# Designed miniproteins, single chains, continued (6), part 2

Each design is a single chain, and the fold is of that chain. pLDDT is the mean over its residues in the fold that is shown.

## One batch from the design tools (miniprotein)

Design m20039
Fold by ESMFold2-Fast:
Structure m20039 (fold): chain A 55 residues (1-55)
Amino acid sequence: MVPPAPAASPETAAAAGEVAAKLRAIGDSLDASLAQGRFEAPYVEAPPLPAIQAP
């Protein structure tokens, strides 16, 4: 094992961890909102696509 580069600072590692934790919390909140039926996927219907002949 060898240190890949001098970029692994404790500040960067801590920031990455905090961002990951907050993103997880946000995702959890969104998941709860979706579970409550906040969002409803629109019906999947292939709209009539007019075949235009662009010269």
Scores: mean pLDDT 64

Design m20040
Fold by ESMFold2-Fast:
Structure m20040 (fold): chain A 60 residues (1-60)
Amino acid sequence: GIKAIVTKDYTATSPEELTLKKGQKVEILKVVDDDFVKAKILSTGKEGLIPKSYLKPLPS
């Protein structure tokens, strides 16, 4: 899948969202809508919704 890096800290506001820390690497699994993707945090394996604006794509 497409890999990305978290650019800034994000606190989940719902149970479906992931809390993120700047510098974490994620794998994008599915685009959900214009604002969110479903992704997996590579270091923890935890999956959930992540705001697209917090991600920068990386070479896979």
Scores: mean pLDDT 82

Design m20041
Fold by ESMFold2-Fast:
Structure m20041 (fold): chain A 60 residues (1-60)
Amino acid sequence: DIAEQIKEGEKQIEELEKKLKEVKEKAAKTGNPEDKEKVKHLEDIIEEQKKKLELLKKKL
């Protein structure tokens, strides 16, 4: 069911966005290059997931 896949994708994106907020706060506090890299990596993952979700929505 495409609708169920969309719902699961939305939940996954919500979880990733929540994690992104946490790592952004950590990066701001530490100034650590590793934490900054984590922020960028999560932003890229979220962008990819949103793109996949958009494609699924077009099939609906």
Scores: mean pLDDT 82

Design m20042
Fold by ESMFold2-Fast:
Structure m20042 (fold): chain A 98 residues (1-98)
Amino acid sequence: KEDYEKGLEYFRNKDYEKAIEYFEKAAEKGYADAWVYLGLAYYKLGDYEKAVEAFKKAIELDPENALAWAGLAEAYKKLGKEEEAKKALEKAGELLNK
């Protein structure tokens, strides 16, 4: 959790490069939530392809993670993948509505 907590501190301070460094360390240690924030940090840096990869990994570990599905939708939208974005957004909506 220490690497994840440091990642969150850097993310809140908008130091996305440092946040990625610590979220990668947390993800390597099996901390599933780190993959969601890794995706968000890549998205903030404009690395939408890496954001998609991280969100997909988060969904693989926790298919009920609405934030990961919402992040995947936004990253796909930035890549111009409208159909994939729509499907991911529908899944996020389902999870938020029960």
Scores: mean pLDDT 84

Design m20043
Fold by ESMFold2-Fast:
Structure m20043 (fold): chain A 61 residues (1-61)
Amino acid sequence: GMPRLSPTEGRILRLLGANPEGLSAAELAERLGLSQSTVTRNLNRLEAAGLVERVDGRYRV
């Protein structure tokens, strides 16, 4: 369990879990209806927490 996820972080993780090939920050922003800056900030926090990884400009769980 991850009891301290924000709603936005939870939505990002759910979408990445449904797309095992990985998604770019721009694709996440488009699919979630968020700004790329908001998505990138949340992705940086999730990567620092070890919950996502960045591979060749794409993010995966």
Scores: mean pLDDT 83

Design m20045
Fold by ESMFold2-Fast:
Structure m20045 (fold): chain A 75 residues (1-75)
Amino acid sequence: MEKVEEVERLVEEAGEAAREGKLEEAERLLEEAAELATKTAVEEGLIAEEDYEKYLKEATERGVEMARKLAEAAK
């Protein structure tokens, strides 16, 4: 639960940064959230260790896309 709460906190901070137009900061926060979430999923056996890089890339790409959409919606 603690790591899930940390991921949620990072996503919330990223959303706030995106709304303020700080896209680079939002992207960094979403990268941290993606890394933590993917690492936790591997540790809990939800994904295989060999798939870590693949899922991390997918999560990061989705996070960046969401940050851009949030920044665009805030205009």
Scores: mean pLDDT 74

Design m20046
Fold by ESMFold2-Fast:
Structure m20046 (fold): chain A 95 residues (1-95)
Amino acid sequence: SMDEKIEELKKLVKEAAKQLSPREALILYMLFNAVVAELFLMERATPEQAEELRKSIEKLLDYALELARKSGNEQAVEILEKARKLVKEMADELL
């Protein structure tokens, strides 16, 4: 279910955050809270609105991955790539 995938996403974000500085972790949580909010908006969106939300989600994920890459922490990058795949699966189910 969507709720089960959201809980798995939260676990991945928490694991990645442990690998980052406190400031980077805060930004990461902010970015993924926005991703989750936009996924919930997609459930009630028109097809046109859903496509715009999907593009917004992709940008948020790109920011999160760039943050991890700049940190030099390969474990954080790997975890966030798994998070990105999970988010894309959820977004595709809503299109």
Scores: mean pLDDT 89

Design m20047
Fold by ESMFold2-Fast:
Structure m20047 (fold): chain A 97 residues (1-97)
Amino acid sequence: SKLLEQALKVLRQALEIVREAKENGDYEKAIEALESALRTLRDLLKRSTDPEVQKVLEEAIKLVEKALQYAREGNFDEAIRLLEEAIKKVEEALKKL
């Protein structure tokens, strides 16, 4: 599952940027990182032909969309938790697929 490995890398990078942005008060950087992650995850979904991989990517996309909504409201703690949940879902899928 090379697409899920790429999704995991993208999610981990977004999590790091959002955590740093929270510490620095750079809210625009956090939002840009989440929007960039969404674009990449949606591109990976379009490239996927495996229904099980598609389902995991769709679940990750929904969690990142919610994280983006919370980040726009200034709730970075909830955005971080949702990113961590998305990472766990992709990691569990990688063990099974």
Scores: mean pLDDT 89

Design m20048
Fold by ESMFold2-Fast:
Structure m20048 (fold): chain A 85 residues (1-85)
Amino acid sequence: MEKAKELFKKAVEYYKKGKYKEALEYLKKALKLELEYEKENHELTDEEKEMMEAVANVDLEKIREYAEKHDGLAEKMIEFLKKLE
């Protein structure tokens, strides 16, 4: 969780510097780490497996559905990702 927030903060910093490619890469890393955090708390469900693939492919709709069941950090990451596209 905490490390995901650090990666998200780096994504915001790169975005503000106009380095959108780097910002997107850090955002993807933050989302992956958020999903891995859930795996440590319980066995990975089919829904969570689909969400990990959505993160890899930047599927915003599936990531948004995941965010509605979990911490608001994922929702903020999704909104930021939309601005990078």
Scores: mean pLDDT 63

Design m20049
Fold by ESMFold2-Fast:
Structure m20049 (fold): chain A 78 residues (1-78)
Amino acid sequence: MKEKIEEYTKKAQEGDVEAAREAVRLLAQYALENGKEIRFEGPVGADRVTVTAEIDGKKFTVEAPRELVGEALREAAA
C-alpha cells in the first residue's frame, strides 16, 4: 500500500491525472482502514482540491480536480 501511494503521488506531481486519481483513492482507503485523518482544502466553488494525509510520519499531498476527488472517494468507500 505505502509503496503504491508513494509511486502514484510522485506521478501525480509530474502531471499524470490517472495517477492523481489512484493516489487520492489509496490515501482515502488507508485513512478509512487505519482510522487516520484525511484533509481536503480548497475554496467553496473551486474546481481543484488539495488532499493531504499522513502515513507513518510522512505527509502526502495531491492536488486534483474536485470531480476526480469525488470519484476516487466513492471508489475507496466501495
Scores: mean pLDDT 77

Design m20050
Fold by ESMFold2-Fast:
Structure m20050 (fold): chain A 88 residues (1-88)
Amino acid sequence: MVDEKEVLRALALIYAAIVKNDIERGNLDGVKEAIPLLEKLAEQAEKAGDYETAAFIYRTLSEAYRALGDQEKADEWEKKAEELRKKV
């Protein structure tokens, strides 16, 4: 049987790596494409009680929005990540 938490963690790591690579290369279209996928994964991780994975994704979203010049959204995702880290 496929473990939902294991799948979510694997996808989080893969998409986070893709986003960080896109940021380093200045591929902002790739960053924009990954954001809705990361938001969905973060919501699923949080619902599953995997706060460590959710916090990791929220930090990746913060980095993504910062790369896009959206500092307000970057700060909001960073705050969400810090709050979840306190629950782990």
Scores: mean pLDDT 81

Design m20051
Fold by ESMFold2-Fast:
Structure m20051 (fold): chain A 60 residues (1-60)
Amino acid sequence: MSDMEKNELHSRAAARAYGLPPDEAERTVRDYLESQGIEVEDIKVATEDGRARIVNVTFK
């Protein structure tokens, strides 16, 4: 998979998680990426006012 495809999937996952509580945001990102056949090493969620704003994904 190209870096461009990884960036596209990351952007879509982050958009789905935006504004969710951190636990739900991490689960939403993981479930989405795994549904696309992507193995995830780690997910970091940065929150503002208890809501997901930034999602960083480390791919395997």
Scores: mean pLDDT 79

Design m20052
Fold by ESMFold2-Fast:
Order: C-alpha cells, then structure tokens, then sequence
Structure m20052 (fold): chain A 88 residues (1-88)
C-alpha cells in the first residue's frame, strides 16, 4: 500500500540520517516527526500539508550543516512529491 511504502521510506531515511556525523539525536527525531506528518498528509491526499512538512524537514537538514543530510532531505522531498502525484 502507499502507506506501507511511505513508512518504509521514512524508516530508511531516518536510519541514514542517524549514521551521519553532525546530526544530533534531537534533529533526527524532529526530522522523523516531520516525515511521519508528511507521510500522513500524502495518504490523506493533503498536498499542501505534505509540502509544508517537507519544507520544515529541509530547513532542519540545512541547519544541521551536513551536506549528506541535505541530500537525504532532497531525496525525501522528491519521494513525497512522487507519492503525492501517484495518490492524485
């Protein structure tokens, strides 16, 4: 299901972030919370809320100062956008 695919993606993205130097456990938790909210918004068909949470996630990734965190955020935003388009 779309929800299962998005859940698997969130878990994978968070696991990748946890391995990065310079990203705190608090930042990882904040990103997980935002990705889970974005997932729920996509499943509900709420594109505006999904975009809002994805933007908040990107800002945290940029604030971490880690280029790999920014790359993961970009990949996550793309995946959320693809899922929103598939759900529409």
Amino acid sequence: SLADELRAFVDEAVARLEKLPGVSPEEVQAIRDLLEKARDAVVAGNRQEAARYATAFALIAVSSGNPEAVKIATEAIRKIDEAMDAAA
Scores: mean pLDDT 78

Design m20053
Fold by ESMFold2-Fast:
Structure m20053 (fold): chain A 60 residues (1-60)
Amino acid sequence: MEKEEALEYARKRAESLPDPELAEQLIKTAEKLVKEGREKELFADPTKYAAEQLIKIADE
């Protein structure tokens, strides 16, 4: 249940992003967190994940 909720949450957040590459990175990060059993981190600080993806792309 929590895994499905985490992925659905990530998809909804991705829909709010104007950049499709950022949206894809957010979904991939969510899938990795769910696979590692860290799905609660997605709910605890959604702003952190959005900012982290922006920083990662800027570093690329």
Scores: mean pLDDT 63

Design m20054
Fold by ESMFold2-Fast:
Structure m20054 (fold): chain A 83 residues (1-83)
Amino acid sequence: AEELRKRGLELVEEGDRLLQEGIEKKDAELVREGTRLGVKGLELLAEAARLAGDEELAELLLERARDVREEGERVAKALEEER
């Protein structure tokens, strides 16, 4: 459980770094890669929460993952449409 939480946090941090870099460089692929890592990290955190018996936190984390996925796709699409 703790291992999943650690991996999830690491992926969220790396995803955020790549997402910010993609926005700064106007690179839709970096935005998508950052979004993918962030979503995967949130999904791992949700699984860790579920294993710890925190179903409410798991649901909130999965909702956040969906929001991040949708937002990342909107940003990436906007960057592509500028080209």
Scores: mean pLDDT 85

Design m20056
Fold by ESMFold2-Fast:
Structure m20056 (fold): chain A 67 residues (1-67)
Amino acid sequence: DAAAYTAQGNAYLAQKDYAAAIACFTKAIAADPNNAAAYSNLGTCYQNLGDAAAAQANLNKALALAA
């Protein structure tokens, strides 16, 4: 479920395994497309990987869902 994928993604993010974290947060969003936290965490992962465009897009989506 979305909560399990978010928890796994957070564990990978804490270990700085950004590729594994992205896979988990992407599955969380597939289960719940309104999950602002998952989009925010995807943005953080892409920032750490140096993909500024993907980071900005995901952070903007998180802000739109939180408003």
Scores: mean pLDDT 84

Design m20057
Fold by ESMFold2-Fast:
Structure m20057 (fold): chain A 79 residues (1-79)
Amino acid sequence: EKEEKKEKAKEAVEKAIEAIEKGDYKKAEEYWEEARKLFDELQDEEFYKELQKKVYERLEPLYEPDEETKKRIEESIKK
């Protein structure tokens, strides 16, 4: 069963990438969230990290900056 979850995670990642290529960033986020849930259950950090890098490179334009990144941007404005 864990192998099935790993396959579903890969499929979700693939669908997220395909959605990005189509310009459907909302669907890409939904597929990535599905993958995230499966990764959490698998507790396989290396597998998660490997696919995360690939997806994040594609999803970067859509992702909202983290709190740390937001503060960095605000400080840049203050100078």
Scores: mean pLDDT 65

Design m20058
Fold by ESMFold2-Fast:
Structure m20058 (fold): chain A 92 residues (1-92)
Amino acid sequence: SQDLRASAQATGAAATSEGGSVDVQLDGGTVTITARKAGPGTGVAAIGLAVEAELHGGEGKVTVEGDTVTVTLTGLSQEDAQAAADGAREGQ
């Protein structure tokens, strides 16, 4: 998939399917998606989202701390950042 919205939706859906929840913060071209009570499926989806952000000229970083998976997307256009934020919210 080349669609940031679809990759973010997959991340939100993975978190929900694993019994977790997602918080989404949007600040300019930076999107932070925090999945709590997340499992390995959320981690894999988060890596896919980070790669998709890089294909759109941004950067994606995934951090795992216990059962919390955080994806930070930076350097995206305002449209792409909004699409990622909306996708993550729609997926949960």
Scores: mean pLDDT 84

Design m20059
Fold by ESMFold2-Fast:
Structure m20059 (fold): chain A 75 residues (1-75)
Amino acid sequence: MEAIIIDLGGTTVVEVNEKARALGVEVGMSAVEAAQKLRDAGIDQVYVIGVSDEEAAREIAAKYEGKAPVVIVGP
């Protein structure tokens, strides 16, 4: 199963979808801890997508809504 991490340039999880929350990822944890929890939950592939603004991050998250765990990392 695949997961998406959207990176706004930071170290803290600022948003998660329901699939990511079901795997134990929570707002306020570090990006490193979030990636670890995804791997420990049996995610075979984690894609990191760097973006420069919150609008782009939300657009990408919306495309994967209900399809994959999505985590947004920000400052």
Scores: mean pLDDT 82

Design m20060
Fold by ESMFold2-Fast:
Structure m20060 (fold): chain A 57 residues (1-57)
Amino acid sequence: MIESLEDIPGVTPEMAEKLLEHFGSLEAVRKATLEELEKVPGITKEQAEGIKYGIEL
């Protein structure tokens, strides 16, 4: 399991901050759907897909 969102390839510190502000925790990000990740300001569909696959590592 990853310990931090920044451990996901392609996730910047700024993206990790936005995800944690939106969902509140790493566990909430893990449970989020692609559509919910795409709703985060500044996150593209391609980035959301990368996050969804990388978080399973």
Scores: mean pLDDT 75

Design m20061
Fold by ESMFold2-Fast:
Parts: sequence; C-alpha cells; structure tokens
Structure m20061 (fold): chain A 62 residues (1-62)
Amino acid sequence: MADALAAADPAVQAHVRAAAEALAAGDYETALAHLDEALALATDPAVRAAIEGLRASAQALA
C-alpha cells in the first residue's frame, strides 16, 4: 500500500496525510472526508485501492 501512495499525485498524498493525522486524533469524520477527496482526485487503480482500504478501516472505527 505505501508504494502506491508514494507514487500518487501530491494533492492525493496531502489528503491521505491529513486523513492519517485525523485518524491518529480519533477524528474519523474528518479522516473520511479527506479520504473521499483523495479518492475523487485519484485515477490510478492501485492508489484508489489503497485509499479504499484506508476508508474502510476509518469507517469501521467511526
């Protein structure tokens, strides 16, 4: 998963980082919002799969 995210567009990477920070803070709503934005910007199937995995994890904790 890390390799796909490392190759992503910088805007996608910024949203994924913001989501990771929100998850660490227990703010699952903010994390989901950033992951949804990253997914809307991501066009690479591997990047989209990595974001969907993070989104599923965040949604399970919300």
Scores: mean pLDDT 77

Design m20062
Fold by ESMFold2-Fast:
Structure m20062 (fold): chain A 85 residues (1-85)
Amino acid sequence: MSRAELDAEIAEELARLARVHDEKAKELEEKAAKEEDPEKAEELRKEAEEERKMAERYLAAARRIAEELRREGHLEAAARVERAL
């Protein structure tokens, strides 16, 4: 496996992790909206915000790898990552 292919696989995994964190944030936001206890609802909203921040960090890392692959001329590998974003 080439280094570009390995970088693309890493970036695809980072994009997948970003989606997992976004889905978790959505679940927590929906749970907070249904929570009758205001203190528990606020805790769930804060947890959802942290999950959104994690998703943003993983997505940003995947995008940086795609940009670097394009800059280095690995267009197919970069396109593969971009399809996963």
Scores: mean pLDDT 89

Design m20063
Fold by ESMFold2-Fast:
Structure m20063 (fold): chain A 59 residues (1-59)
Amino acid sequence: MIKEKLESKGYKVEEKEDDSTRTFTITTPDGKTLEISVPVSLSEEERLKAVEQAIKDAE
């Protein structure tokens, strides 16, 4: 579970789902905000990997 795993590390995660896209708004413990959009057709594992990659790229 993406939200649970990231929140355990001090991140804040909000999800918004549109007809074709799911958008994650992630706030780091330092107050930085990152937004990532992924297709709703992606599996939870693929979404988690995409979100983790975006966080790595931001840090």
Scores: mean pLDDT 75

Design m20064
Fold by ESMFold2-Fast:
Structure m20064 (fold): chain A 65 residues (1-65)
Amino acid sequence: DRGDELIREGRYEEAKEEYERALKEDPNNGMAWAGLGVALNYLGRVEEGDRYLEKAIELDPSTRR
């Protein structure tokens, strides 16, 4: 998806915004929670990122790293 593409490009702030938009459309989107967590970890917001990754696992266990 676009967020994943932005992560690969190192555009972590934009990836964060893309996943936040995805969650606004579907708050049960575990992939968007996981992507947001990854983006936050790359931005140095590790504690916040880890909480979002935990949320992703709760919604979709297959997103576990």
Scores: mean pLDDT 76

Design m20065
Fold by ESMFold2-Fast:
Parts: structure tokens; C-alpha cells; sequence
Structure m20065 (fold): chain A 70 residues (1-70)
């Protein structure tokens, strides 16, 4: 995947996490961290921090960021 496609997928997963129950949100946050670490070569520490920040964003903020990347 391109960097742009990976970032869009991370934002989509964060939006899904915002709509999910706590257990599903935790699983989606972990998936975002793994995606950033493996596909973008980010450190595990950075990937975890970024995933946590993304799932804390509002649905409106996430949609705006997705639109900017298209």
C-alpha cells in the first residue's frame, strides 16, 4: 500500500473505534499501532502513541483528515 492508503486505513479504523464498545476499541487501537509500525516503519512507541491519539479524535476530525488525503 502507498503511505496515503495506509494513513486513510488508520483513520478509518480510528473512526470505527470511536463507534465501538471498549473491548473492540482496544482491539482497533492495537490494529492501528501494528499498521503504523509494520507498514510505515514507525517505532513501536511512536505507533502506540499515534494510535491512541487517533482513537481519541472526534468522528468529524477523522472524516476531515480522510478527505484531505483523498
Amino acid sequence: MSVKEILIEALRLAREAGRADPAEREALEARIAELLEKELGRSPEFARAAAKALVAMSEEELEEEIEKLK
Scores: mean pLDDT 81

Design m20066
Fold by ESMFold2-Fast:
Structure m20066 (fold): chain A 59 residues (1-59)
Amino acid sequence: MDPEVEAVLAEARRRYLAGDDAAVAALLSRHEPLFRRAFPEPVEALIRREVARWRAEAE
């Protein structure tokens, strides 16, 4: 995976597990063009999948 994408997703996951949903949303929205370039799937689907996974890990 692109190191920039990995860094953004790692930071988003940290913020999500800390309970800062607003900071997660802001970070992912800011970097949406990066995800569109890095992944063949729609960025919305990718974000939804990752957030669902983080939510499962938090519970």
Scores: mean pLDDT 70

Design m20067
Fold by ESMFold2-Fast:
Structure m20067 (fold): chain A 94 residues (1-94)
Amino acid sequence: PSGTVTVQISQGNKTTTVATLKPGEKATSEVELEEGIYSIRVLVDGELVASYLFYLPAGTYTVTAEYDAEKQTVSVTVENEELRIDLTVKVDLS
């Protein structure tokens, strides 16, 4: 069993935490975003393990994050009616 996974959406100096997960947990959040370039960030026990840059049109997005304890992976889906982004991050702490 590993530590806590945190999923964030960041633009410039503004960071929003969209999920905080223990192994085996899943969380869904809704976020309203202005048009721009966003960083989707995955942290384990506060340490940044992955960061991805995306251009997102203005809209309301559903962010779903799931921590698969058996595979030691975090899946993040950012979606609305027009766009879907799926990410899988390995969070092996060994």
Scores: mean pLDDT 82

Design m20068
Fold by ESMFold2-Fast:
Structure m20068 (fold): chain A 79 residues (1-79)
Amino acid sequence: SALEKGLELRKLGEEYFKQEDYDKALAFYEKSIELSQDDLVATAIALANIGRVYEKQGDYEKAKEYFAKAQALADEYFA
């Protein structure tokens, strides 16, 4: 299913993040969001992971933006 493929793409992003291949990690996290868009929790996790990529790249403004987006979806899920 699209949700299962989204989870697989997120896990691939996590593996590239561990390898410090931040450009590939970012690409896979973005693709996972496209497939998991109806899952607020999965999307929030991927957005937080994108924030971590920008933090590692020194783009603290983008990191803050993505962490805020992740928090907003988490707050919606627990509302």
Scores: mean pLDDT 85

Design m20069
Fold by ESMFold2-Fast:
Structure m20069 (fold): chain A 82 residues (1-82)
Amino acid sequence: MDAKEYLEKGKEYFSKNDYLKAIEYFQKAIEVDPNLAEAYLELGKVYYKLNDKDGAKYYFRKAIEVDPNLEEAKKLLEEVEK
């Protein structure tokens, strides 16, 4: 599978609340394409759902480092700081 296919599989599992499989597929997406900012963004969302604020912040910052124009990651990072 390419990085985009892994990203879509991760989103599918996340929507089903299968957070462990979501993390697995988002990590596979990053292994194939380390510059896929959306995969870091989605990992941050999963960690936030798991109430891991430090993990969420880490991945949102990584998403912004990869793509500074990814406004969703910036907004979510600000929300986690509350």
Scores: mean pLDDT 87

Design m20070
Fold by ESMFold2-Fast:
Structure m20070 (fold): chain A 74 residues (1-74)
Amino acid sequence: SRKRELILRLIALKLRKIGLEFEIELLKERLKKETDKEKIEEIKKKIEELEKEIEELEKEIKKLEEEIKKLEAE
């Protein structure tokens, strides 16, 4: 079923997003305790990279949710 395949893909993307959000929170907690300026900048860059990955995942999630909604209306 196409609907089943899209739902499973949606679940996988949502789980990936949750994992990235959790990684960002761990990095933010590490950032609060870090005193080395070079390491602070490395952590900040990693957070920005993960936030960009989340933004792309959110675009894919919305696209899949709209595709699923169209199939449910049929």
Scores: mean pLDDT 87

Design m20071
Fold by ESMFold2-Fast:
Structure m20071 (fold): chain A 74 residues (1-74)
Amino acid sequence: MLGETAREATKANIAGDYVTAAELYRKLGEQAEKAGDLNTAAMAYLMSARNYRKAGDLEKAEEELEKAKALLAK
C-alpha cells in the first residue's frame, strides 16, 4: 500500500535517516507512477531529492529532481 511506504519514509526523515527516507520516497514515486498517480509520484520524487540533498548525495538528488520535473511537464 502506498500509505505504508509514505509513513515509513516520513518516520525515517524525522529520525534524520535521510538516505533511508530518500530511498523510501523514491520507491513511493515509482509505485505511484506505475499506478498513474503522477501528482503523488512527482511529490514523492521531490521528497526523495530533498532527502538525498540533506544526506549530501547531490548526484542522486539531481536524478530524482529530474524525474519529478519530467512528470510535472506532462
Scores: mean pLDDT 82

Design m20072
Fold by ESMFold2-Fast:
Structure m20072 (fold): chain A 91 residues (1-91)
Amino acid sequence: SAKEKVLEILKEAEERIQKLGDEAAERAETASEEERRKLKIEFLEEVKKIVEEAIERIKKEAGDTPFGQEMIKKLEEFLKKIDKRIAELKA
């Protein structure tokens, strides 16, 4: 079903983000405050790419479904939060 495809896309995105988060956390253990800031920016920029890819996959697989449209909207709201956080860290 379209819903199952959307959930698979979201699961894959979540797993990729978790792996990146684990790597960033490990690198942060020996990092300076400035290096930790840079790592947070790098992490968020990679998360943004993963979320953008998930949106495009959902559009292709389930974009015409109410569930697909709702998930796209939620992911687009999440992208706005990521962009705001990146801007705050760069200020």
Scores: mean pLDDT 88

Design m20073
Fold by ESMFold2-Fast:
Structure m20073 (fold): chain A 82 residues (1-82)
Amino acid sequence: MEELKEKAKELGLTITDEAAKLIVELAEGDKEKALELLEEAAKIAKEKGRKTVTPNDVGVAELNDPELTAKIIEDAVNKALA
């Protein structure tokens, strides 16, 4: 959680606790995937002229980044099968 807030600050943004929670859930606690999802959500928030990453931005980021979405799905499947 705190790492996502720090990264958002480095990107010139803040992040809500709800958005940070959603990122962690979607990344299944994987820090690398969480940071990738945060960066994409931050781009969306910035594009909309906002300084805060919201859960909506995270959801749009997941849909707009099919490669990131595929990685999350593949890793979830591999973890379940391992």
Scores: mean pLDDT 72

Design m20074
Fold by ESMFold2-Fast:
Structure m20074 (fold): chain A 95 residues (1-95)
Amino acid sequence: SEDKYIEELLKKAAEGDEKAFDDVIKIAQRLIAQGKYEKAIEILEKAIKIKPTARVYYNLGVAYLKLGKEEKAIEYYRKAAEMGSLRAKERLEEM
């Protein structure tokens, strides 16, 4: 199942597999594009425990904003911007 595949990717990412980590983030981005925001958030919160990156924080911000949770979106965009995300900085300037 996709859920078993995601769990195996998360396990590999936790073991230092950078490709598995990137694949997890790509799956979360696809889920956001499909309107599956809660599932994307669950995956991204697991990813952040492995490696907190600007990309993970940015995508959490996008997913929370799509759910109408603007305050949480701002918190994650701020963290992404602090880590150098120009996209997050631009989002904050538009809000």
Scores: mean pLDDT 90

Design m20075
Fold by ESMFold2-Fast:
Structure m20075 (fold): chain A 55 residues (1-55)
Amino acid sequence: SPEEVRREIEHLRESVEALRRLLAENPDLSPQDRAVIERGIRELEEAIRRLEAEL
């Protein structure tokens, strides 16, 4: 349902925000760890775009 899709998008957006805060709060993260988190953000943003196409 569109309502279920919207709830999933909201959940994924909150996850992106949490990961961005993690990067902001941990400036001493290794370049490797930072890259892993940044990849996770990109994958979540791609999932959001795919779900938005269902609305």
Scores: mean pLDDT 89

